# Designs tried in a protein design run: designed miniproteins, single chains, continued (5). Part 4

Each design is a single chain, and the fold is of that chain. pLDDT is the mean over its residues in the fold that is shown.

## One batch from the design tools (miniprotein)

Design m16107
Fold by ESMFold2-Fast:
Structure m16107 (fold): chain A 100 residues (1-100)
Amino acid sequence: MQAELKEELEAALNTPDEEEHHNHLSRAFDLLTRAPSLSAEVKELLLQQARDEEAHAEKYEEKYRELVKKGAPLEDIRKELARALVERLESALLRAEAER
């Protein structure tokens, strides 16, 4: 469990592809729900991942504001906002898990 969780978190941090990054995070979250305790190494990776998700949220929020300003289609605006909110939620969950 700890080794698998570490692998998924490290893969997420090192994957530039957004879809693949989220697939690794999804697997990490599933593993977290089953982990009774976390190693110090895993907790540090969770905090590092939380910081990475915050950085992604800021980029999506910037894109959202740009789309709103230029009157883009509502579906495009909603997509970028949803992405930003998901990244913010993931960051908060990762921080909470690191503190248990």
Scores: mean pLDDT 84

Design m16108
Fold by ESMFold2-Fast:
Structure m16108 (fold): chain A 84 residues (1-84)
Amino acid sequence: DEKLEKLAELGVLLLEIALGRELPEEKREKVKKILIENWKKKTEEEIKKSLEATRIAAEIAKKEVPEYSELVDEVLKLIDEIEK
């Protein structure tokens, strides 16, 4: 499911931003699998609320931390792709 894959990619990206580094590929794949299983348990309504909360946080981060602007734009783009 492309939507589940994109949701997992978003979660990994947010984790990498929080850590200030990229995850090794092996660990990235393991985290993606965990995130996919977690997203499978959520309703469309829950997914929508989670994306809205992430978007609000990303918009605040873009305003308050201009150095992260490019990474935040990547997050917002991925949210837009999931919502289409």
Scores: mean pLDDT 82

Design m16109
Fold by ESMFold2-Fast:
Structure m16109 (fold): chain A 65 residues (1-65)
Amino acid sequence: SKKEQLEKLAEDGAKVLALELSYETGLEATGSYEIVDDETARVTVVAGDVERVYEVKADGTATEL
């Protein structure tokens, strides 16, 4: 289903974006996601005092907020 695709995109995105932030900062990074609606998920990544939030759409686009 579209919801299952969105959940997978958000989960995979959280992992990839956390790795990216970890490389940029040299710190351990964690990623989490939440489903906002049937087309949109929010991904949050944190490394130390740095936090970034992304909007992930069901079509696979990710935009930093």
Scores: mean pLDDT 83

Design m16110
Fold by ESMFold2-Fast:
Structure m16110 (fold): chain A 70 residues (1-70)
Amino acid sequence: SKEKEEELGKLEFDLNVYRLVLGAGQFTLEQLQANPKTPAELIANEQRAIADTQRYIDELEKKIEEVKKE
């Protein structure tokens, strides 16, 4: 249905956005880790942000699979 296509389109758009956020976070973490002067708290904060983004991606992927089964 058109409604299902619109819902999938929105979920897939959000998924792509969060995948870009994840990639940017991973790149930032690598840069922070490459600098021995980086405070440990900044590294820990970035690791938490990456983990949070990954959880959101996992939930979006599950929801997309559920909508596709309908």
Scores: mean pLDDT 89

Design m16111
Fold by ESMFold2-Fast:
Structure m16111 (fold): chain A 86 residues (1-86)
Amino acid sequence: DVVLSEEERKKKIIELLKENAEKLREEAKQLLERGEITEEEYELALEILDFIENSDIKEVEEFLEKLLTKETLEEAKKLLEEEKKK
């Protein structure tokens, strides 16, 4: 019975996202080709994955916590633009 703490789970998810960034890009492309996401959602997903791959674990954790509070695609885009300008 291994119950990971919330912090340990978040770090593990971020590490998995970094390691699987290329696979996640291909998955996003397949979702776009199937019409399950829009071109705009696809472009945002690629930019988020690029940020995750090129940032440290703590920066990604802080970004994802803020991202989870966003209810619209436009708010998510604004957050990413602000983070890129730092």
Scores: mean pLDDT 76

Design m16112
Fold by ESMFold2-Fast:
Structure m16112 (fold): chain A 104 residues (1-104)
Amino acid sequence: KLIELLKEAIELVEELQRKFLAGELTDEELREKSKKITEILDEVISLEKNPKIREELERAKKDFEDLVKRYLAGEVSELQAMLHLAAVSGELYVALRMAERLEK
């Protein structure tokens, strides 16, 4: 359940990264997908009992939300947004690997 939700969040972040690279992402699509990603991450954080994994998930969520706000404010380019989304995806993959190793 937690693993499936975290994988869904990662797939959505990677979809945004690909759309930024292609130059095809609208502000409306970014807002809608960002809301869905944030809702999934909130659910994953609520289900996670390990405090270290929860801290990594909260950091990834904050980095993602800060990026979306800065991009919509015109403070970062599409290339910079893509690179920051790659970093967020990496943070979520670290949390996923930690969760998979502890959920026996």
Scores: mean pLDDT 83

Design m16113
Fold by ESMFold2-Fast:
Structure m16113 (fold): chain A 97 residues (1-97)
Amino acid sequence: MSTPVVTQSPSSATVPEGGSLTIVPTATGDGISLLVWFRQRSDGSQELVARRFGSRSLTLTLSNLTRDDTGVYYVQAFSADLQRSSVGSGTTVTVVG
C-alpha cells in the first residue's frame, strides 16, 4: 500500500467578513480511508474542522466567515490501515472587514 498524496487549492485567499470560500483537496493513492480538515491558529493550536471516512473527496466550504476564521487550513489523507498519512501544503485564509 502506497502513502497517500494530497494537495489542496487555493494556497491562499483573502475573503471579506460574511463571505465564503471553497477549498478543494486532490487526494491520490491506494486505499485512502479518511480525509481530515484541520485549522491551525496563530497561537499554534489546532482544531478539527471536518472529516470523512471512505472518501477521497472532502471539499471544505467555509461560509459566513468572520475574522475568527482566519488561519491556515490543512487537509490530511490517511491510508486504509490508518498507518500512513500525508498533509497538504495548507491554505492561508485571511478574513478582512
Scores: mean pLDDT 79

Design m16114
Fold by ESMFold2-Fast:
Structure m16114 (fold): chain A 82 residues (1-82)
Amino acid sequence: SVDVAEGSMRLALDLMVKSGVDRKKSQELINQLMDSSKQVDTDGIEQSRKQLMDEARKSGASEETLKKINNNLDMAISSLQG
């Protein structure tokens, strides 16, 4: 659902910012992933997810935080494709 996608994106954004990624950059990366998800572009989704996770990891996100980001991205993607 749109509500689940929106909530999950907001949680992922917040976790990225708390990990040290710039808010505007975090928003742009999440928007790119969501656009690929709406187009059902599997390669684009995987590439955008990798870029998002690499940025969070590079900024110092813990393994627990990375898992939470990834889980929220999964929920958002599934909700947009459902």
Scores: mean pLDDT 82

Design m16115
Fold by ESMFold2-Fast:
Formats: sequence, structure tokens, C-alpha cells
Structure m16115 (fold): chain A 70 residues (1-70)
Amino acid sequence: MVTAPPSAEEVLEYAEEMAKKLLAAETESQKAALYTGGKILLIGMELDGADEEAVKKAMEILDKAWEEVE
């Protein structure tokens, strides 16, 4: 069974939820795990055929949240 690629909305919604969790994280290890895990999953979504521009925007959402908590 070939899984349908994630929609642009799903990719962006995922990034926004991960960014909220990252901003709410209290420890450095939790922040690093959420940021790294979020990026790995977004790369996986891109490899599964998700829209490149949506993945790029999702990465920027996570990067902005990471800069805010770093």
C-alpha cells in the first residue's frame, strides 16, 4: 500500500503544534528532543512526497521557535 503524501495543511499544522510544545518545554533536553524530532519528521514527510514549499515553511516555524527558546 502506497501512503498518500501529507497535505500542505497537515505539514504546517504539525509544525505549529511542535512549535507550541517547544515553546512550552522547560528543560534543555526536552527542547532539543522536540526540535530534533520535529525536523526529522518533516524531512520524512518531504521524502514521502509532501509539498516542498510547505515543508520549507514548516521548518522555518520550528527554527523560529528554537531561536526563541535558545
Scores: mean pLDDT 79

Design m16116
Fold by ESMFold2-Fast:
Structure m16116 (fold): chain A 71 residues (1-71)
Amino acid sequence: MSAAQLEARAEAARDAGLATAAAAGDAEAAKRIEELGERALAAARAGDEAAFQREVLAIGDVMAAADPALA
């Protein structure tokens, strides 16, 4: 996958996560998703697909904790 495609996926995951945290009213989840999103973007730009995948999955875990219907 290209760096641009990885960056687009990182942004989409961050945006979806932030929407989930906002709907749940969970400020701590929103903060964690921003931190994970920045790490995913950094990994994408570095070409580290393994780190990128770990950070995106971590965003998904935070989303599932905020909204159990996603689990």
Scores: mean pLDDT 81

Design m16117
Fold by ESMFold2-Fast:
Structure m16117 (fold): chain A 79 residues (1-79)
Amino acid sequence: SADMRQEIKQLEAQADQITKQIEAIHRQISDLRRQGMQSDPQTREEISRQIDRLTEEAVAQMRRLREIRARITALREAL
């Protein structure tokens, strides 16, 4: 139906946006790892905590992306 096709289009746009967010988080983690290698132990510990928070955010976004992709598949199978 037209409604299901519109929902697929919206979900695909959301999936694309989430993918870009995950890529941005991975770049931030890479930059922080590079900074940590040249840092004192106390600063390295703070950077490690920032990386942990960003990693948790990336995991949450990846889970959301899987749910959206599963919904797209279900909608396409219903067409």
Scores: mean pLDDT 90

Design m16118
Fold by ESMFold2-Fast:
Structure m16118 (fold): chain A 73 residues (1-73)
Amino acid sequence: ELRKVTDEDIENIRRAIETVLRAFGADPKTAERLAQEAADYVREEAEKNGGYADINSLTAKAARRALEEFDAL
């Protein structure tokens, strides 16, 4: 299930996490910031592995981190 992570994948993950955060009551700026941080995390983790990742596992980790950061606010 390891595959090349594309810029489109990263943008789709960012948008999905932003949508989830907004649904959970995050204000627009907080949702945008946390979603961007999650997208940056996905890119960095993929880069450590030559641009490859288990996209589903990495997306789940990124989303969990974003929700934990939001809950800590």
Scores: mean pLDDT 87

Design m16119
Fold by ESMFold2-Fast:
Structure m16119 (fold): chain A 91 residues (1-91)
Amino acid sequence: MDEAIERLVEALKPDAEAYRNGEIDEEGKKRIEYLRRVLAALLANRAANPELSEEQEARLRELLAEFSKLFLNNELTEEDLDRIEAEILAI
């Protein structure tokens, strides 16, 4: 989990730097918002489920892997995010 989150934060560094410099475009703003939403969903999931079953943990890892793949390839849509967020919160 932590390694996957670190990788997502690392991928966002260029957008974060552009934001600080006033150079961020609409696409960079969307990437920041998408990561914020998935991190908020993960925090909410952890607060609701301090002890995850092996099946729940595996599903959460699958959702995070799907998000990471789409996010890092700049293929994540708002519909993908809405679905992944809802599925994380449903665990």
Scores: mean pLDDT 77

Design m16120
Fold by ESMFold2-Fast:
Structure m16120 (fold): chain A 61 residues (1-61)
Amino acid sequence: TLDQVKQQLLDRLAKEGPPIVNLDDETKEKLTKEMIEAINNAKSIDDLLFSLADLSFKYSK
């Protein structure tokens, strides 16, 4: 279910941090907060995946 996917992603984020490498601590904290917000606010699996993909593209530059 959506809630199970959200919890799994939140648990992984807490253990591993965001999947983007070479971020400074300030940017990493900012990305982590935005990812948590995107996960919590997602209304569907598709919404969740696209929101996380957008953040990945934004912070991978």
Scores: mean pLDDT 78

Design m16121
Fold by ESMFold2-Fast:
Structure m16121 (fold): chain A 65 residues (1-65)
Amino acid sequence: MEIDKLREELEKLRKELSDIQKEIGYAVKNKDVEKLNELNTKKSDLYSKIRELELQIRQLEKAKA
């Protein structure tokens, strides 16, 4: 089912977000400004993708109501 696939993808993106947040912590400790900028960009992109998937899931659930 399409909703199940979207939920699976959403969980995968949330996992990637968690991993990026952990890497940001390491970059802060190492004072790696370039790495921090790269990770913050990736984090922003992941938030956008997560929001898009959440919206799609909500629309599909609403269509069944």
Scores: mean pLDDT 81

Design m16122
Fold by ESMFold2-Fast:
Structure m16122 (fold): chain A 73 residues (1-73)
Amino acid sequence: KPVFRKLSPEEIERLKAEADEVLKGIEKNKDNPQKVQELSAKLIGLILRFVGDGEYELAKELVKKANEVDKKL
């Protein structure tokens, strides 16, 4: 298996905070398709970063939050 650099607990908390802000941004900008697209791309990048670090439960949680936001669009 490829060796990934493990995220520190501090980095994990920072990325979780970024993801929450991105999710709020999608809800706030739901009437702006370009902004939603940009923010969705950032969210996908954050999910992939957690997957790469083996933080599957955090990635799964972000996917659930993304689906909840998507239902409001």
Scores: mean pLDDT 77

Design m16123
Fold by ESMFold2-Fast:
Structure m16123 (fold): chain A 78 residues (1-78)
Amino acid sequence: SMLEKLKEIKEKIEKEIREAMLDMVAALEARIGEYFSDETMDRILDSLGLDRSYIDEIRKRADELAPRIAELRAQQRA
């Protein structure tokens, strides 16, 4: 039926989006580390009127999510 075919298309799109999102996050992490030293990041934050507490909060949240991201990446490789 059309409804079953639409469900299959939806599931395929959701999987492709998930895969692309995980790949994009990995690529962004690698590229950010490649292009921005801590000193360069501090200068950028200063120019934007932001302080390091903002970055520390983001890093803290990233560290809290790191085990879940690693699990999702492991599932993606399987």
Scores: mean pLDDT 63

Design m16124
Fold by ESMFold2-Fast:
Structure m16124 (fold): chain A 80 residues (1-80)
Amino acid sequence: DGPGHHVEIDVVVELRPGDPDLETGPQRKVDELLGRFGRASGWPVVELEGLEPGVTVEKLVRDPETGEEYHIRVTPVLHP
């Protein structure tokens, strides 16, 4: 137990007017992207709170197999 390699995942979610992801909110788009990553690695979906346009939300996730820590930063942005 202890910190292994740190992997940083920076996600900028750009939503356009009329985009279905904009109607469902940035949370759904972020959840889908992180869910794909988690399914590929066998991890549960990562949940984030307080998603607002232009506000960065950070989450730390640890790989149960390798002990590696993933620093996930998400900044949803609205396309002008």
Scores: mean pLDDT 53

Design m16125
Fold by ESMFold2-Fast:
Structure m16125 (fold): chain A 78 residues (1-78)
Amino acid sequence: QELEELERQIEEALRNRDWRRAVELTFEARRLATERGLVLPHTPLTLEIVEKKLEEARKRGLPEEAIRFLEAVRELLE
């Protein structure tokens, strides 16, 4: 219920290129998932997923700002 709402908000933030909000919501979703022993059905930004998204972004030629954001998120998740 709460996790599904957070996932939806994360997707909306990513579509709106609101990277700060996307990161904040992702950490909140991870905190709730850990506390309740739940696994999110659609992945929050975990280190593994961020690394894969970063590789895809480079291959697809996404804007440099988006690539730098993903690199920053990767560093925060270490």
Scores: mean pLDDT 65

Design m16126
Fold by ESMFold2-Fast:
Structure m16126 (fold): chain A 82 residues (1-82)
Amino acid sequence: MRFRVRVLAPASLSAEELKELYNKAFSPHLRVLSAERVGEPRTAADGEEVAEFELLLEVDEEYVELVERLAENPEVLSLERL
């Protein structure tokens, strides 16, 4: 099944680097199909530059709990099933 997810990540990361980090964390049952930086970098309360990214995920139906765990992370701004 597919999900669209919006996350905050360090502005120093490229969309491709963010995609690889998520794939390393959740492979093989959750795969990032695409990643895109959305909007301008901004400064977080701790002084770190952050940016919003949109990820398209493919998840095996038997592993939907990986998406539920992801949604509990404070860096996850939105999560939508497609």
Scores: mean pLDDT 79

Design m16127
Fold by ESMFold2-Fast:
Structure m16127 (fold): chain A 77 residues (1-77)
Amino acid sequence: SVDELEAELAALVAEFDRAVADRAPQAELDAIRARIVAAAGRYLDATYPDATPEQRQQWLAQLDALLRAYRARRLAA
């Protein structure tokens, strides 16, 4: 269900924030980021089933870029 996908995404984002706070290795942060993008893809498929593959790919690429920017800000602090 959409509610279950939203709960999964919220849990993964919380896990990512915790890993950043705990100064986890880049490999661990990259693994959590990949899991967030995968879960977001399932959420998009459930909420926007008529989205084109190009739109879906663009949205997921934007999310990935935002997560990478968040990590970069953490490293700059």
Scores: mean pLDDT 81

Design m16128
Fold by ESMFold2-Fast:
Structure m16128 (fold): chain A 71 residues (1-71)
Amino acid sequence: VLDQATTKEFLTKVPEVGKALAQKLIDHFGNLEKIANATPEELTKVDGVGPVKAGQIIAAARAKLEELAQQ
C-alpha cells in the first residue's frame, strides 16, 4: 500500500490535478485503492473535480494499482 505522501505525488502527475486537489482527494478517500474503487459521482463531490476529471483520476489510480500489483 502506498503511503499518503507517495499517493499525493502520484496524483499531482494526473493532468489538471495540482497539489491542492491531490490533498483534497487524499483527505476525502484516504488512499489510492479507495480512489481507484470510487464512482465518478463520489469523485465529483470533491471540490474542483468535474465528471471528465473524475474519470481521468479513477483511470490513473487503477492503472497505478495494476502497475504495483505486477511487482
Scores: mean pLDDT 79

Design m16129
Fold by ESMFold2-Fast:
Structure m16129 (fold): chain A 79 residues (1-79)
Amino acid sequence: RIDKVLELSIKVLESLSNGDYKKAKEYLDELSKIATPEEAIIFASSGVVYISALVEGKSEKEALELAKKVIKEGMDRIK
């Protein structure tokens, strides 16, 4: 279950990074069906980090890697 939450969370971020908003929405809808409130907070935190990095002038690739790190570290902590 946690591995599927991790996988879907990363797919949402990657789809957003690629400008594929329809695909991002599909993965987000799947994520919302299986994520616990704690997992949802971790995902929301990754989104804040992603947006903040872009506002600070980091590249899309750098912002995506920072957001992925937040998800991976957060999900690992709650295993």
Scores: mean pLDDT 81

Design m16130
Fold by ESMFold2-Fast:
Structure m16130 (fold): chain A 70 residues (1-70)
Amino acid sequence: EEEERRKKEIEARLKAAFDDSARQGKLLREQAKRNIALDPSREKDEQQRIAQLGAATQQREADLRAEYEK
């Protein structure tokens, strides 16, 4: 029960952080589209940057969920 409470608190904090990261990712994606229009050579670099941020966030969420399952 105490452990459950701790897990919920951690999840809530991570959700807030991930929500912020998602918003940042959206802004970066929009900026990346503009940058690609100005310099097509940046397309893969900008897309990779956005994808890496998204993947890292998803992995952290998945890791926390897996920890709860234990």
Scores: mean pLDDT 72

Design m16131
Fold by ESMFold2-Fast:
Structure m16131 (fold): chain A 67 residues (1-67)
Amino acid sequence: SLAREQAGIDAAREQIARAAAHRNLAALEQVRDELERALGKVTDPEARAALRELIAEVDRVIAELRA
């Protein structure tokens, strides 16, 4: 279901925002690993694009916290 996938994406974004607010690098790295595993299992182009976008967002936040 597209709605279920969208809810999962929204939840992931909220987790990223909370981890960033608390400067929790370990939580961000865990979310990144989970998204990479999901990308390895998904073949749908739209879902893959959404996962790649989330991974890019996590990478940006991790880079900011390490700067």
Scores: mean pLDDT 81

Design m16132
Fold by ESMFold2-Fast:
Order: structure tokens, then sequence, then C-alpha cells
Structure m16132 (fold): chain A 99 residues (1-99)
């Protein structure tokens, strides 16, 4: 069954959206293995869990990662790194929930 799971990563500081160079997201399985990697919402690495579709939404307060997968119970956590044009970085993580 194809299921939707979501992680809402609250950022430690407000994001200045005008200065964002890239957003990198790493998805982890329950064993701590890389499930997938996304850069600017594009799948760049397929790992331990088959990702049918992923959407990354950036706001001033959060990075939201929504995933469609047949193995929703195997996804544990997302980590996001927002890199600014000056090279500074903000990092956050959150657990996945089935929605």
Amino acid sequence: MLSRVEAVLKMPEKIDLSKVEKVEVTLYDKNGNVAAKLVNGLLVEQGSIKIHKAVVTLTSDSVTVTVLTEDPEKLSKAEATVTYTDGSKLTASADFKVI
C-alpha cells in the first residue's frame, strides 16, 4: 500500500528565504541507514527505502518533508541542512509521522 509520511523540521532560527542557496535533506531508516537523499527537492540518492515521491517545502520557520512510500513504517527521521549564499548553514531534524 502506498502511504504518505511527513516530517516537520522546525529550524533553530528564522530562515531568510531570499538568501537560501540550497536545501539538503537526508532520510534515515529505523536502523540509522540512509534511506534517501534530496537536494532542492530532487532525489539524488536512493538508499534503503524506495521513495515513490518526495516533496520538500521551505518556510521561514520550517522544512517539511512529505514522502510517498510502500514502507512508511521503516522511515524514522529526516535531517535538513539549509545552506545560505554566504556558506552559513542551519540544521534541523524531525521524526516521520504517517498522515
Scores: mean pLDDT 85

Design m16133
Fold by ESMFold2-Fast:
Structure m16133 (fold): chain A 61 residues (1-61)
Amino acid sequence: SLPAVVAEVGTTSRVDYAPRTASTVTLSGSGVSAARGFGVTITHSVDNGELTGVTLTGTAV
């Protein structure tokens, strides 16, 4: 198993995930800006079962 990565999204928001092999994780939800919510894309890279990179992109609430 790959190690988990913790990311804070705002004061009361937190994202915990276990990185997958060469995959993209998209996190979205509803925010105070009405019904549109937010979207955060987390992309990670794996080489020979080892995590080599993590990219976080998107718009926070």
Scores: mean pLDDT 45

Design m16134
Fold by ESMFold2-Fast:
Structure m16134 (fold): chain A 78 residues (1-78)
Amino acid sequence: GTLEGVEPYAGGYTIVVRDADGRVVAQSREMAGLDPAARRVLPDANGHFTVSDLPPGRYTVEILDSAGNRVDERELEA
């Protein structure tokens, strides 16, 4: 399926998408401790992002600040 979302914090934040097993499947920036093989997601100028070709299921979207602290977490279906 396709997962769509918005990062409303005007950039400077990292988007991390995890599957139901906690595995990182997509990220907007490579960070220490995250899977470097995860898909790269590039939000547009309005913060909109799309991750395609995901298996159907529940995903967790985390928003991390520049220091790596989680500032938001959302549960979405793909």
Scores: mean pLDDT 71

Design m16135
Fold by ESMFold2-Fast:
Structure m16135 (fold): chain A 78 residues (1-78)
Amino acid sequence: MEFIKVKVKIYTKDGVEELEITIAKDTTIGELQTFIRQKLKTDGEVEIFYKGKKLDPEKTLSEYGVEDGDVLEAYVKE
């Protein structure tokens, strides 16, 4: 199992938070959304973007070509 360190910029109504995580490259986007929800203690919808594209929750980070050191954006809708 290959692990990558990614930075997630999380946009909320109250501002921007940055989170660095070490995560398995075969992790699904849906699993990442759940992790972010748990960290923020929110029931809000979390949308993940990479290079300007909204990511499908059923696909993996590796399917999008996400590599070590990459930046993802997350938008929390309340």
Scores: mean pLDDT 83

Design m16136
Fold by ESMFold2-Fast:
Structure m16136 (fold): chain A 65 residues (1-65)
Amino acid sequence: MKIDLTVTVEVEAENEEEAKKKREEGKRKAMLEGLQKIDELLKTIPKEDLTITPTIVVKVKIKEK
């Protein structure tokens, strides 16, 4: 069984420098959420022949107004 797992995290930043920091924080948060979802799936679905493909997306929005 093959499962595609996509984790999307959106963060807002006030400027480009903050956007860089928030992007790094967002990646870490998305990875943690991805691991939690994988753990939930492993509890519900038999481990035999299970393939999980995680995709992590981090969106950063800069507020320039």
Scores: mean pLDDT 73

Design m16137
Fold by ESMFold2-Fast:
Structure m16137 (fold): chain A 71 residues (1-71)
Amino acid sequence: MITPEELREIVEELEKKLGSHAVTFDELIEAMKEKGIEIPEDFRKELKKLAEQNGGLLSAREIVELYEKLK
């Protein structure tokens, strides 16, 4: 289980790599998979739903707030 701080670092690193202030659901899932991090099913479902509501994009803040809310 990763901490909210570790999750934030992963997303911020991904945003920097992509040159963007937000990431897609697929980009986040791939980045976590590359780091060997298992995503809880409930968190994955809520992330996908949130991305769909936001036109496909997720910010580091939104991702971390969702993770903290589910744990």
Scores: mean pLDDT 81

Design m16138
Fold by ESMFold2-Fast:
Structure m16138 (fold): chain A 64 residues (1-64)
Amino acid sequence: AAERALAAAEAAVAIARQLPSEELKRIWLDYARRELERYLAENLDPETAARVLAEIDALFAAAR
């Protein structure tokens, strides 16, 4: 679950980097974050989900 979420986050970053505007990049990453947060909440314990989500947030921040 955690490895799959991180792989999905890296794929989301790759897509964001190909988007033609900063607005579309922001919208896409915000959407991806909500979907991944939900996936983590459904598949992992709250403590592990929070840790993985923090790693995803760091990846998305570096892409912005």
Scores: mean pLDDT 81

Design m16139
Fold by ESMFold2-Fast:
Structure m16139 (fold): chain A 89 residues (1-89)
Amino acid sequence: SSLLQQVVSAQSALDINQVGADFSEDQYKKYLAQAEQARAQAKLTGDEARKQEQLLLHRAQLFRESRERSLQSKEQSQKLLEQLQQQLQ
C-alpha cells in the first residue's frame, strides 16, 4: 500500500475506534442505571434483586472493558498516524 493509503486507513481506524468507545461508554452508563433501578424498585425478593443487580453490573463491566480496548486501539492508530504523517513531510 502507498503511504497515502496507509494514512487514510489509520485515520479510518481512529474514527471507528472512537465510535466504538463512545458506544461502549453509553452502554456502560445505561446498564449502571438499570442496575440501580432494579435495586430501587424492590420488584424482586432480596435474593432475586441481588442476582439481577449483579448480572446488570457484570454487563456494565463488559462494556467498560470493551471501551478500554477501543481506546487502546485508538491510541495505537494515533501513534501510527503520527509516524506516517512525519514520513509525508
Scores: mean pLDDT 83

Design m16140
Fold by ESMFold2-Fast:
Structure m16140 (fold): chain A 66 residues (1-66)
Amino acid sequence: SDAELEELKRKLEEGLRAAAEAMGLEFAVQLGRHEAAEVSKTLSEEQARELEEHLERVIAELRAEA
């Protein structure tokens, strides 16, 4: 459902931000992309695309804040 996708986006964003703070941005990006790819295997093509787009937007925001 859309609500489940929004929750996944939120958790992925929170995890990425926490990992970036603890381990550095580039390591967090690799981890986040790997996690998103694994979760995307359980999603529709449209939902997987939306999750990937959200992740890349968060990565861009974190790079701009650095």
Scores: mean pLDDT 82

Design m16141
Fold by ESMFold2-Fast:
Structure m16141 (fold): chain A 94 residues (1-94)
Amino acid sequence: AAEKALEGAKIAAKGILSDESLPAEKATGYVLAVIGDALGAKLAVERGDLEEAARNARNGAEVAREAAKSLTGESKKKALEGAEKLEEAAEELE
């Protein structure tokens, strides 16, 4: 579950950073938020707090989907793929 959340965040971050039409500041904000949420999920799992871990993974998925609204083509596809993996991680933690 935690590993899946981190992989999802990595895929979403790659998609977000690949779209040159997105302002660099906004792209950086989305990437930091998605990675932060995935790391939060991992840390919560390490503490045995599965409810907090699931919440962090779901938040990461929402950030990736929000970023995807501003993306196109392959970048959008990658952001949505990352969001799907983050959602699956949250479901496995529930």
Scores: mean pLDDT 82

Design m16142
Fold by ESMFold2-Fast:
Structure m16142 (fold): chain A 76 residues (1-76)
Amino acid sequence: SDVLQSLQQAQQVSQVVGSSVGGAVYAGITSVSGSQASSMLGQVQSGDNADSQTTILSQFTSQGNDQFQQLSSQQS
């Protein structure tokens, strides 16, 4: 349930931040624990701390880009 909620939040984040960055976040979340992913998504969604949001997104982008590419290639 926690993981499913985190994934649903990631889908919402992709619509807010942008599909490419959101996709990287989604891939990164799949690689980390549900509790960590949920906490990070909460911070990104709230927008309370722009610096934290940027840091979290950059971390997932760096780690998740390769994973996102793999997921994208599997669709075709």
Scores: mean pLDDT 53

